# Designs tried in a protein design run: designed miniproteins, single chains, continued (3). Part 67

Each design is a single chain, and the fold is of that chain. pLDDT is the mean over its residues in the fold that is shown.

## One batch from the design tools (miniprotein)

Design m10317
Fold by ESMFold2-Fast:
Structure m10317 (fold): chain A 97 residues (1-97)
Amino acid sequence: SLEEKIKKAIEEIEEITKEALEKEKDEAKRKAIELLKKSTIFTLEWLYKHVKPTEEEIEAVPKLFKEQVEEILNSEVEQENIDKAEEAFEKSVKEEE
């Protein structure tokens, strides 16, 4: 079912996040990965309610998330920029509740 596919995608995203955080010591990168996880899960749940994505689209999300996490691990992330992004995301989530 579509709901079961979303649940599995979220579980895969959480596992990818856990593995990445075990490798990364930089606080800004760790926060960026956690923020990406939260925004990705929020978007999946939003799409499910409003757009009704296909099972193929849902199954692609953990793969894309893993690629984005690898980019964060291999890039330079500034703490101030990630803090501002987190504040913006939290305001967005609150307005959609």
Scores: mean pLDDT 82

Design m10318
Fold by ESMFold2-Fast:
Structure m10318 (fold): chain A 82 residues (1-82)
Amino acid sequence: KPLEELTEEQIKRIAERIAEKTGISVELAEKVLRRYLTEGAQGAVDYLVNEEGLSEAKANEIVMVTGLELDKEVGEAEAEEA
């Protein structure tokens, strides 16, 4: 079931990994992850650019890392060999 809502503990773990990989705060990483889950990748990019004042390039980097860390947390091992 890829549509299961993340627990608060899962959100925190993903946010910490995003922050570590991208250099943003854990608080910002959590906001990006929640936006990604509700608005999709483009909504998360728009949030970072329009509300947080980040460059489009940095916003896209953060959102890409967000998607990768989300996939890892939901237990998708080896999505590369399809």
Scores: mean pLDDT 76

Design m10319
Fold by ESMFold2-Fast:
Order: sequence, then C-alpha cells, then structure tokens
Structure m10319 (fold): chain A 95 residues (1-95)
Amino acid sequence: SEEKEKAKKKMEEKKEEIEKKIKEASENNVNSLKTEEELKKRLEAIEENIEELKEAKEAVEKQPESEEKEELLKLLEERLKQLEYEKELLKKKLE
C-alpha cells in the first residue's frame, strides 16, 4: 500500500538521523574523557567488546540463512562500526 511505502521511507530517514546522532554521541563521549588513564581504560574496554562481537558475528554467520540471521548480522555490523569509530577517536586523542 502507499501508506506502507511512505512509512518505510520515514523509517529509513529516521534510521539515518539516529545513525548520525549515534556518531555524534561517540564523539561527545570521547571528548568528555579528561585523563589519559580514562582514555586508556575506555580503549581497552572497547577493544574487548569488539573482539566479543566479532566472535558473535562469526557464530551467527555459521547458521543457516534466515531473515532473523540477516537482521542480527546487520545489528552486529552496525555496533562494530560504532565501536571501531570510537576506538579510532580514542587513539587520535591519545596522540
């Protein structure tokens, strides 16, 4: 239906808006850290989380193809991108 098509377009637009806000939140989170020790602890925690999510992604990829698998892989990929971005910001701030 036309209403479903319009709803999908609005959801995609909202998704892009949310992704931008998540990126800005990651930047603000890193900028709020005041000491080198806080930056290093945050970096260590993020690196551990990235490794755990990569293992989770590998486990999901071994499952049979399904819509649920595709959705879960997208969520895992999005979260990994967020953490990798924050990791790079932390590394730059430590330079």
Scores: mean pLDDT 80

Design m10320
Fold by ESMFold2-Fast:
Structure m10320 (fold): chain A 88 residues (1-88)
Amino acid sequence: SMRQQAQRYYQRGQQYYQQGDNGSAGVYYHRAGYFYYQMGDYDRSAYYYQRAIDLGYQGAIPFLAQSYRQMGDFDRYQQLQQRVQQIN
């Protein structure tokens, strides 16, 4: 299932994090967040996208913004969209 795929990506990300590979951990946390986003679980998607960003995976910033938009947090959505435009 999609939830099982999300959990598998999260577990793989945790393995990379424990090995000190923050780059790979960030990518796998982002992928876990994307599966939760596709399921409409925006709280969990935002959580995993934030963890990816904290590990340096800035590609998760637009996805975090979309999660906040889906949750109705338009202020955080707009702040993150401005940040994306400044980085790119």
Scores: mean pLDDT 87

Design m10321
Fold by ESMFold2-Fast:
Structure m10321 (fold): chain A 67 residues (1-67)
Amino acid sequence: SMNGDLIYRLGGEAEDRIRRVRDEGDRLVSLLSHDPDASAKVLQDMDDEIARIGAEFTAGADSLLSS
């Protein structure tokens, strides 16, 4: 179905976005290895962004299923 195809696409896009966030976060943490406060902030910002992407996907999927 069109909605099923859209949900599958949204899931793939969310996974790709999360992968990019993790890759960038890991890179920044590596560069900040001697700055624990800056490193902790990057990890927090990464976790917050991943949670936001997951919530956006869930809301989008729920909206399509409720329509």
Scores: mean pLDDT 85

Design m10322
Fold by ESMFold2-Fast:
Structure m10322 (fold): chain A 76 residues (1-76)
Amino acid sequence: EEDERIEELARAFAEKIFDEILKNSKLTPEQLEELKRFMEEVEKRLADLARQGKLSPAAIKQLEDAYREKKEEERK
């Protein structure tokens, strides 16, 4: 349903940010685990903000764009 879609969009966006950090930084295993936990919190917060209608249309578009990019990458 719509709530599940919002969670998927937030997850895709968080994973995109995570991937960008990994490309630009060499992290220790401990730092990597800490970053993963932080990304999980970011995902939850983005989903909550979307449910509350606090995200701008531009922000929602960025989440949707990240989701499409992730799906396209997985299909290649």
Scores: mean pLDDT 74

Design m10323
Fold by ESMFold2-Fast:
Structure m10323 (fold): chain A 91 residues (1-91)
Amino acid sequence: EKEKIKEILEKLLKAMEEGLEKFKEFVRDYLTKVKKATPEQIERVLATLTEEMMPAYKYAIKAELYYLEGKEKEAEEYAKKTEEIIEKIKA
């Protein structure tokens, strides 16, 4: 079952990377048409999504993959990176 879980996590990581471009288009359209946000506000939101939120999710998936491989030190390092980004976004 560990191999099946690892495969699911690897597929999720790939799906997140493929879905990111469409999600960015959705966010840009929503902010422009519905919220009437300024270009500066839109770029700030997209920067947070691409540079902070998406890396945090990717690091969380990588942490679990390393844990399943028995690489506890690497798993802890990626889990910590995820937590640091989440705290930064909350601040």
Scores: mean pLDDT 75

Design m10324
Fold by ESMFold2-Fast:
Structure m10324 (fold): chain A 109 residues (1-109)
Amino acid sequence: KKEELIEELEKKLEELKRLIDKLLELTEDEEIKEAARELEETAKELKEAVLKQVPIEKVIGLILRLIGLALQLVRLAEKSGDEELKELAEEIERTARELALLALKLLDT
């Protein structure tokens, strides 16, 4: 049901926010912090876009931006040499991908 997909999307956004908050506590790297904040804002915009039924090309653009930012975050964390930060960035990337898939599923419903 569409309502169940919306609840799952909201749950994934909350999960992503918690992981980002944890990442921000672990790092003093401003580039990593900026990428993480931009990722959170893009995820919020994606949720709003899907719920407001904006044109599909805008939603796809937000999905591509979300995944691009998540991959950038993983690359920055790898470059830091901090294994805990890298593992957390990879978990954030997985959660962002799951959020994107839920957004696509809502568009197909």
Scores: mean pLDDT 86

Design m10325
Fold by ESMFold2-Fast:
Structure m10325 (fold): chain A 64 residues (1-64)
Amino acid sequence: NMLSIINLINQNMGPDGTISKSQFAAILRQAGVSQSTIDRILSRIRGSRITRQQAIDLLRQFNI
């Protein structure tokens, strides 16, 4: 459920408005996303952190 994932992202967002790749992966696992899908999503992230909007765009791209 995308809404559940977005809520978890909001709860784990840092003061700079970003979340780490490792935190994002943990949230996706908690939400029941398969490890293969998580690995593919994370491969689209160039740095160690992402914005809320980037996370939402990735969820949409992978139909989550």
Scores: mean pLDDT 84

Design m10326
Fold by ESMFold2-Fast:
Structure m10326 (fold): chain A 87 residues (1-87)
Amino acid sequence: MVEGVGEPPAPVAELLEEKAAEAEAAIKAGDYDKAIAILEELKAEARRLMEELGVPAAEIERLERNIDAQIETIKLYKKYKAEVEAA
């Protein structure tokens, strides 16, 4: 098979799917702070799992940056919704 560059290991991908679904449910409930907390927990759990799997530090840092970007997006959603609701 042609190799997929930068794809997380299957156990990490499953964890990402699970936590993403939980965070999305929190967002739908209007609980943006809970969604952020779920993604912070995901970042910690993904780091641990990737370290156990012997993933290079650079790949772990890349995943952490991606999760941080998602957290920032949720913070922007929270701010945007507050402004739209105030209009």
Scores: mean pLDDT 76

Design m10327
Fold by ESMFold2-Fast:
Structure m10327 (fold): chain A 67 residues (1-67)
Amino acid sequence: MSREELIEWLMREFGLSREEAENLVDGLETLIADGFSREVIVQLIQLQFPHLSREQAEEVVDRVERL
């Protein structure tokens, strides 16, 4: 999956603006690079998007990790 495909997926599935989707991907890439655990990253996604299930938040992390 390309970064552009991930951004477009986030916009479609979660109703994010392009800027919000880009900022989310950038933030998650930084957290992953800094060695934050998957559990902490999932919790941070749920704090920012409380309407997302744990399964949906884990899917976002999986897609960012595949970049």
Scores: mean pLDDT 82

Design m10328
Fold by ESMFold2-Fast:
Structure m10328 (fold): chain A 96 residues (1-96)
Amino acid sequence: SPQIQALIQELQALIDQYDIVAKQLDDIYQQTGDPSQVRQLIFVLFHKIALNGDRYYIEKSGDKLSDADIARIQSRLAAESAYLAAVSAQVNRAKA
């Protein structure tokens, strides 16, 4: 359905953004040697693994997803967006 396809696209966009942030954290670590950047990178990679699992679940379930399932997924995506924003702010601060 168009709604399920939109969820998959939103989720893929988050995964792509996590890939960018992961590369930025690795680059900063290579430049600075700051172990906090490696710790943050590990957490970002775990979030990415979880999001790939969510994408698989949505793709596998498709039209079997209820409105309640969709609402739960949207709430989770909102939480992931908030986490990504916090990490991105930290990366931007470390680059300055």
Scores: mean pLDDT 86

Design m10329
Fold by ESMFold2-Fast:
Structure m10329 (fold): chain A 73 residues (1-73)
Amino acid sequence: SAREEVLALFARAMAGAAGTAAVIRTRSTGTREVGEESVADVEALARAAPEEARAAAEEAAERTRREIEEIVE
C-alpha cells in the first residue's frame, strides 16, 4: 500500500513540475502554440498516472491549462 501511495505522489509531483515548466515556457515565449503543446504534454503525463494519482495529476494539468490561457489571453 505504501508503494502505491509513493508512486501516486511521484506521478503528482511529475505532473506538477511539468505544469510549472510549461507555464514558465509560455510566459517567456508568449506564444499560443507553445502553450497548447505544453498543455498537451502535461495532460499526457496525467493520463499515464496511476489510478490513485490520476485525479490529482489531472487537476495539475487543468490548472496548467488555465494559467496558460491567462498568459495567452
Scores: mean pLDDT 69

Design m10330
Fold by ESMFold2-Fast:
Structure m10330 (fold): chain A 90 residues (1-90)
Amino acid sequence: KPSNEEIIEEIRDILRIRMYKLVDAKVPEEEAERLIRELLEELAKKYNLSEEVLEELLEVLRRNFAKGLTRENVDNFVEDVEKILRKYFS
């Protein structure tokens, strides 16, 4: 059974890998936001994240995408996600 730290690391790595692929493929920001929203919903179901956690993750996604889809903004988004998950897994 994975630890809370292992779950956080796995979610971080999945998001970073998938979002970097979207950046490199130059996917339109609206389409990329939809794909990552769907991914966050899938991850929430897989790891039994609460509705409150999912809502905070979706808010952080909207905020970071408002700055454009770049590798730097992906790294900032992933860091924000990690902070939210650590708060709720404490």
Scores: mean pLDDT 83

Design m10331
Fold by ESMFold2-Fast:
Structure m10331 (fold): chain A 59 residues (1-59)
Amino acid sequence: MNILDTIVSTAQEKGKATKDELVQAVSEQYGWSLEDAQTAVDILLADPTNKAKIEPFII
């Protein structure tokens, strides 16, 4: 599972998710620190294509 799939799965399971909840899910899935997971999510959301796919699921 890639980071995008983890974010989408987490958001779908919760109905909608905060950015912090998505960061925590990525951290838990990959064993990264919360700071590293936050950086990875921010990089992913900097891509307009990825942002468009994820943004509807973020509160």
Scores: mean pLDDT 74

Design m10332
Fold by ESMFold2-Fast:
Structure m10332 (fold): chain A 78 residues (1-78)
Amino acid sequence: MEERKALLERAKASDDPKLRVIALSIELIEYGLSHGARTTEEMIELLTKEGVVSRELAEALFTKGIPAAIAELERIEA
């Protein structure tokens, strides 16, 4: 759906790190589910093995919550 893609792209380009983290989380969840991930642990392993994200970012997104994911994303962008 074009609307969904446009929303995710706008969120990823946002100056608001919370919106960027939310958009990234949605894309990664969809990717993992489409590739057979069934648990948080399988999702982290799949995404890191495929080189989609770092293990640190995946763990922050799926286990530590949005504030930790924002901090890790800012660290990568610095």
Scores: mean pLDDT 73

Design m10333
Fold by ESMFold2-Fast:
Structure m10333 (fold): chain A 103 residues (1-103)
Amino acid sequence: KEELKKEILEKIDKLYQAIRAEVESLPDRPPPTPEQLAAARRDMLNFLLKTLSKLLKGEDVTEEAVKAFREIVERHGLTREQALEFVDILHESLKNLVEFFLG
């Protein structure tokens, strides 16, 4: 149980570093509209739940998750600052959910 939790947490940290590196390379752009930001929040929630489900099944999600995250950022026109905020929220949320469900 502890070993499985450790493996998943290590995968979460690896994913965080990969997505953060992708976000840090984003160009400067104006902030999205409130409507675009609301849509981005919905897509990010779906991304979180899908990623958590795959991680709990022992899947390697790094490449898929980096691509999916980038597609959400580009689709909704998120700034680097907003995308980084989402990365931090998703990282913290994934860790908290894993600790909650795995003990």
Scores: mean pLDDT 86

Design m10334
Fold by ESMFold2-Fast:
Structure m10334 (fold): chain A 93 residues (1-93)
Amino acid sequence: DLVAQQPDSAAALAYEARRLLEEGREEEALAYAKRALELDPTSFAAGLVLAELLRAQGREEEADRLVEEMVDAIAAGDLERLARINREMLELA
């Protein structure tokens, strides 16, 4: 099957990333979160998976700061800032 693994939405990819993270499959969770952000750079769900990956790596302070910035960006309706924060988290993970 040449179309192996094909959710057509950022939300489905982010959901799978979270499920993999809950199973301790951090490398696979990162790959799915990255794909979710390729489809939707403003994916809050993918950003939360990346923050949990940073916490799993012992980067609690950085993860907490970035989640706070994400919440502030969403409250302000600043999708450009949300996309920038998601990119920063992906670079750190």
Scores: mean pLDDT 81

Design m10335
Fold by ESMFold2-Fast:
Structure m10335 (fold): chain A 100 residues (1-100)
Amino acid sequence: SATEEALRALLAELKAAAERWRDASVEEITADAERLGRRINATPGLSDEARAALGRAVVGVYTRVASARERGLSEEEKERVVALAIEQAERTVARLIAAL
C-alpha cells in the first residue's frame, strides 16, 4: 500500500540520516532530526499513533548518537549504540506495517 511504502521510505531516510550523523556537528544533527520530524508530519495516510511512534524513533536515534559522542565512546561502540537504536526503529516500523 501507499502507507506501507511511505513507512519504509521514512525508515530508509532515518537509517541514512543516522549514518550521516556519525560525522556531523550537533547543529547539523539537530536540523536533520527536525527535517525528519517535518517529513513525518507532512506524510499523508499516517495515523496519530504512527506519527508519534515515528517521532519517538527519530528522537531515540538522535539521543543515542548525541550521547555516544558526549561519552567519548570508541567508533566500534558508537556503531553498536546506533545499530541498536536503528533495530528499535525497524521493529517500530514493522509493527506499524503489521497493523495496516
Scores: mean pLDDT 82

Design m10336
Fold by ESMFold2-Fast:
Structure m10336 (fold): chain A 84 residues (1-84)
Amino acid sequence: MKVLVLIDDKSDEESLKESLKKIFNEENDYDFVVTKDDEEAIKYVKENVDKYDLIVVSASHSLETANEIGKIAKENNKQFISLA
């Protein structure tokens, strides 16, 4: 599946990729997107949600932002995981 992983720091990419591989026990197409702030993360999801099967939000984003992204995912019939 095509997985969007929203992070605020590119250095988190490798550790999150390893964690996600362990959780899903599956080889997925991971797209790691670095967003500068919570507002940019929400905007990216609104514009790109249809391209993905699963949306993952890193712990670096606020719970409020994770909840808003989860709502967008649900409204578009996409799977959602929050690490926040």
Scores: mean pLDDT 78

Design m10337
Fold by ESMFold2-Fast:
Structure m10337 (fold): chain A 60 residues (1-60)
Amino acid sequence: SSELAEDEKLIARLREVSEIDEIGAAVAMVGAAAGASTSEDPEIKARFQEVLDEAQRRLE
């Protein structure tokens, strides 16, 4: 569906942003948490959760 394409682009963007600096990691964490909570597809939810976990590790 069109939503899957949008979610894939968002996931890629959040990963890019999380690697820039601490502010980017914080933005990626918030975006990934929102994506995980609002997405209905369990595979997409899992991918957002991976981005969230990666961003949180960078902020530790």
Scores: mean pLDDT 79

Design m10338
Fold by ESMFold2-Fast:
Structure m10338 (fold): chain A 76 residues (1-76)
Amino acid sequence: MDPKTIAERVIARAKEALAAGDPQALRRASNEMDAVADFLEKLAKESTDPELQKEYETLAKRVREAGDAARAAIEA
């Protein structure tokens, strides 16, 4: 599956969990986003193509930010 599609799917699930106020869904989404961000960061580090490296770094940032927001909502 395309890394961009994976990132968008987990971000969408996090937004739904935030809107619903479901702590268990937020925890699950946060864990999934951490795993996806780690995966994308590894792809960026291993990439020899500067364009792909930038794309993966950008996706990882977006996923990481969404994960941080979900984690903050659980602790609130």
Scores: mean pLDDT 80

Design m10339
Fold by ESMFold2-Fast:
Structure m10339 (fold): chain A 80 residues (1-80)
Amino acid sequence: ELEAEADRHVRRAEELFNKAIEYAKQGKVDEAKKLAEEAFRHYGEAVRLYLEAGRTDRANEIVDRARKLHKEVEEAIKKA
């Protein structure tokens, strides 16, 4: 259950980051930042749930993925 809930948070975070990148490329920087912030909150929840489930390996994977996606959003904002 906890791991399944964490997986749902990861999926939502990825959807929000993809949307943030799209808005950033369109010059909607404030909207992109807001979506990225929401995505980080979902990744934070996922990390917490994975750790609670004893899945430290998955928690570490999500932290790394969030870091990479954050850089993608920042690059998209710079490009806009």
Scores: mean pLDDT 84

Design m10340
Fold by ESMFold2-Fast:
Structure m10340 (fold): chain A 85 residues (1-85)
Amino acid sequence: MSGSKRIMIGILNRFRQSLRVMRQQAKKQGNDELAKELDELYERVLELIDKLKNTPDEDEQKTIDEVIKEMKELEKRAVELLDKL
């Protein structure tokens, strides 16, 4: 695994952990809709991690660029959901 893939997977894992904490708070507040939306973001982050792990090093840069773009959209959504906590 390249350094770039390792760094990106590390960033995604930290984001995933943040989403898990937010989901626990949403469930604690009885906000089932918010918890569901956070679960959907969590699953999408797992898909991005799997995509990076399964991409050959030859195609690495293209996949990393796609993951960065998708991660920015997910982060924007997570910030919107954080305001509801």
Scores: mean pLDDT 84

Design m10341
Fold by ESMFold2-Fast:
Structure m10341 (fold): chain A 59 residues (1-59)
Amino acid sequence: AIAELREKLLQAGKRGDDLRKKRYYEDVSKDDEQALLEELKKETELGDELLAQIDKLLE
């Protein structure tokens, strides 16, 4: 359902924000920063996919 997709989108956005905060506000190693960037990219891609699914259900 659309509500379930919106909830998943919100949770993915929250996880992405947490990853950004770790990168910008916490002292992380270069290797850990690369891992954070890869995780952030995955969460962004998931969010884009969820938005596309919601758009298909609304149109």
Scores: mean pLDDT 78

Design m10342
Fold by ESMFold2-Fast:
Structure m10342 (fold): chain A 97 residues (1-97)
Amino acid sequence: MKEETEKKIEELKKQREEYEKNKSDPKSISMYYAYNESYKILEEALDKTDEERKKAIEKAEEIIKNAEKNGDVTSQAAEDLRKVGEEADRMIAERQA
């Protein structure tokens, strides 16, 4: 368990470094933060019980999985969402006038 957790920490650090090289891509930035958070959780659990290490690994995998699902949000998608919000506010204002 501890040896496997150490290997997972090193793997996550390596993946983080790979995404750090591609900071121009918003998806890569999202993945960078996900891997960064994940390895810290594993590192904090490294000197704990096998049960706690297993829970940390499961939590780290869930964080990465959620980032992969949400990492499709590009800068353009974020800007488009902002424009939709502004249009909605304008329509509400026009109905109240």
Scores: mean pLDDT 64

Design m10343
Fold by ESMFold2-Fast:
Structure m10343 (fold): chain A 79 residues (1-79)
Amino acid sequence: SEADEVLAEAKRIVQEAEALRDDPEALRAFLERVLPRLAELSKHPDPQIAAAARTALLGLLRVVAGDPELEAAVRKALA
C-alpha cells in the first residue's frame, strides 16, 4: 500500500540522517531535501500516510537533538 511505502521511506530517511549525524553540513542539506515532503505527507488525508510521515519527523527530531537550528526546522515541519 502507499502507507506501507511511506512508512518504509520514513524508516530509511531516519536511518540516513543517523548516518549523517557527525557531518552537520551534509545533515542540513539532507534535511532541506526531505523536510518539505515529510511536512506535506504529515497533513495527508489518509491517516496512515500522515502517521508514517509524522513518525519520520519524530525520528529526525531525535537525530538532531542538541542542534537548536535543526530542531527548529524539524519542529516547524511537524506544525
Scores: mean pLDDT 85

Design m10344
Fold by ESMFold2-Fast:
Structure m10344 (fold): chain A 57 residues (1-57)
Amino acid sequence: MKYVVSEKAGPGFLELLGKKPGDVLSDEELERFAEHLGLSKEQAIELALRNGGIERV
């Protein structure tokens, strides 16, 4: 399954990952995001989906 950065993503999320809205996220980029938040990869993905930071493709 793939995830893309949403147009609703906050500036902190974009800066942390070095991504733009519409960019596809790799597993390694999702792991880095999770590590920054102190969450598991699954928890970070769920949080980002819930907050509109990413979308499933």
Scores: mean pLDDT 78

Design m10345
Fold by ESMFold2-Fast:
Structure m10345 (fold): chain A 80 residues (1-80)
Amino acid sequence: MMLPEQTPYLSPEGLLRLANALEKSAETGSLEPLKNLQKEHPQYAGVINEIIDTIESHGLDSETLLSMARLLRQRAGVSP
């Protein structure tokens, strides 16, 4: 599963929030953590919708979600 094209344009805080939501979705087997993040932070709605659409099209795989979360955390840890 690919990260959405817009994911690199999130702030480090946004990347970490998205990573946390992905990890929780993998842990619970539910998209609710991603949907809740979208409701709490509407500025991430576009990126989260792309992720949800991709997961729903290809199936929810916890290892894929955790892999995406690891990549987002790595990007968030890179200081400009």
Scores: mean pLDDT 73

Design m10346
Fold by ESMFold2-Fast:
Structure m10346 (fold): chain A 93 residues (1-93)
Amino acid sequence: SEAKKKALENAKEIAKYILSSLGGTLKNVDKVAEDLRKLIESNDVLTPEDILAIVEKYAKIPLKTDEAKEFKMKMILSLKHPVLEPLQSLTKL
């Protein structure tokens, strides 16, 4: 899949954008990117919850509830942004 290839190539920029959009620290961006690559390689379709789980493993998200975090992740993945396009093509909202 071309989308899968582009998502793997851009995993670090995607990770930076998601972390920044969630208000998380960029301290572990390389770890988030690496786990995103593994998730993308292992799955043909991703969920916002799968992506959120990787982010939460490495970053604190300044939101109070799991429902708010899931909603924010779905919102981020619904925005038309060039950096997110390859990941959005693989993600079921």
Scores: mean pLDDT 85

Design m10347
Fold by ESMFold2-Fast:
Structure m10347 (fold): chain A 85 residues (1-85)
Amino acid sequence: ELKKKIDTFIENGELLVESAKTREDALKALEAMIIGAEKVNPELAQKLKEMFEKHKPELERMTDQEAIELARKIFEEFKKLAKDY
């Protein structure tokens, strides 16, 4: 069911973001989540992609720690959007 797929997506995303140790890890985690969302709900994936693209220039200029913290905040917004489905 859609809800179970979304719950699994959120769990996997949380693990990826929590495991990030570098800016590159944070960027890859967000990209992987968007790819995962495309398999669950294309509309959700599009919203996540738009949010990521908006923040991508900032993320690429941040330190590792700053990028990880911003990625965690973006992930919290991703979870909020996903729960509306």
Scores: mean pLDDT 80

Design m10348
Fold by ESMFold2-Fast:
Structure m10348 (fold): chain A 70 residues (1-70)
Amino acid sequence: MQELIEKLAELLVKRRELEEARPSLSPVQHAATGVEIASISLEIDLLREKLPSQQDVEEAEKIAAEKIAK
């Protein structure tokens, strides 16, 4: 349970970092980063399905927000 929540939080952080970096990249890197974001988003969706409640998803989002805010 906790491991899935932490994994989801880490993927949310990584996706956010890629999204923030994307506007500053070259056209080729921008496209490649878009594909990576899509892959991470699919993994996030699969983890959301494995979590037993919406509250666990919200906990992961909270952990991710705290890590992003530092």
Scores: mean pLDDT 79

Design m10349
Fold by ESMFold2-Fast:
Structure m10349 (fold): chain A 71 residues (1-71)
Amino acid sequence: MRLEFESGIVVEFEEAERDGQTLRRARVTLPDGTSFSVYVPADASDEELLAALEEHLRRNGVTLSKPRELK
């Protein structure tokens, strides 16, 4: 599965295997050409994988959507 965001960020979701364990991987490509991968357990939902991805991007000063603060 491949998702494209208005910011030009591209996310590709796929299954991966590491050390005999099945994992899910989100491969992210930023508009500047930077790419990285985020891994979650195989039983993680698409929502959980996306949340982990958003957290990783937030730590690097990047968001998939407009910045928001919720209280």
Scores: mean pLDDT 68

Design m10350
Fold by ESMFold2-Fast:
Structure m10350 (fold): chain A 79 residues (1-79)
Amino acid sequence: SPRQQLVVDVARGMAAMFVSTLRLALRTGSMSKEEAREMGERFIRRMQDVLAAAGVPQADIDRLAREFRERLDKVLEEA
């Protein structure tokens, strides 16, 4: 639905901002790669729970989580 699409779009934006924050923390030496991976996994699990509670289809939640993990892996590889 248009409402569920908006919720997914907002969640995708929040996930992108979180990855950018982790990239900055890695670049400034404020966080290790291990800490960044742990924080990223904790963040996405929380987001999956929130989206599920909001009635977002599981396929959309799984896609968002996969996209987030792929971006996180790329950030960790480049750091």
Scores: mean pLDDT 87

Design m10351
Fold by ESMFold2-Fast:
Formats: C-alpha cells, structure tokens, sequence
Structure m10351 (fold): chain A 72 residues (1-72)
C-alpha cells in the first residue's frame, strides 16, 4: 500500500539523516523539489479522508525537512 511505501521511505530517510551532513543537504534539496507533488496530490484527493491523509503527509514532510536542517 501507499502507507507501507511511505513508512519505508521515511525510515530510510531518517536513517540517512544520521549518516552524513552532505547527504542530508542533498536530501533537503530533493524534499524541497518534491513539495509541489504534495500540492498536486492534495488537489487530486477524492475524499475528505484522502485529503486529510495527504495534509498529514505534507506536514510530516515539512517537519522532517525542519529537523534535517536543524541536524546540519
């Protein structure tokens, strides 16, 4: 499922954040590049439940980005 894929990617991302500052900077840049995709997914949401799920994922992405920057 999408939830399983996202949980796996988040775990991988968190692991990478502990390994290399240079890699963290690159990950932040990639996360920034992916933010428009989150907005597109929000626009494509077919139900209130799906919209809420996308909003929570966007908020999580923003939190991970802020924590990644703080770790640099």
Amino acid sequence: SLEEILKRELAEYQRMLTEDRAYVRELVARLDASMPVGDQNLAKAQSEEERKQVEELKALGEKVRAEALAAL
Scores: mean pLDDT 76

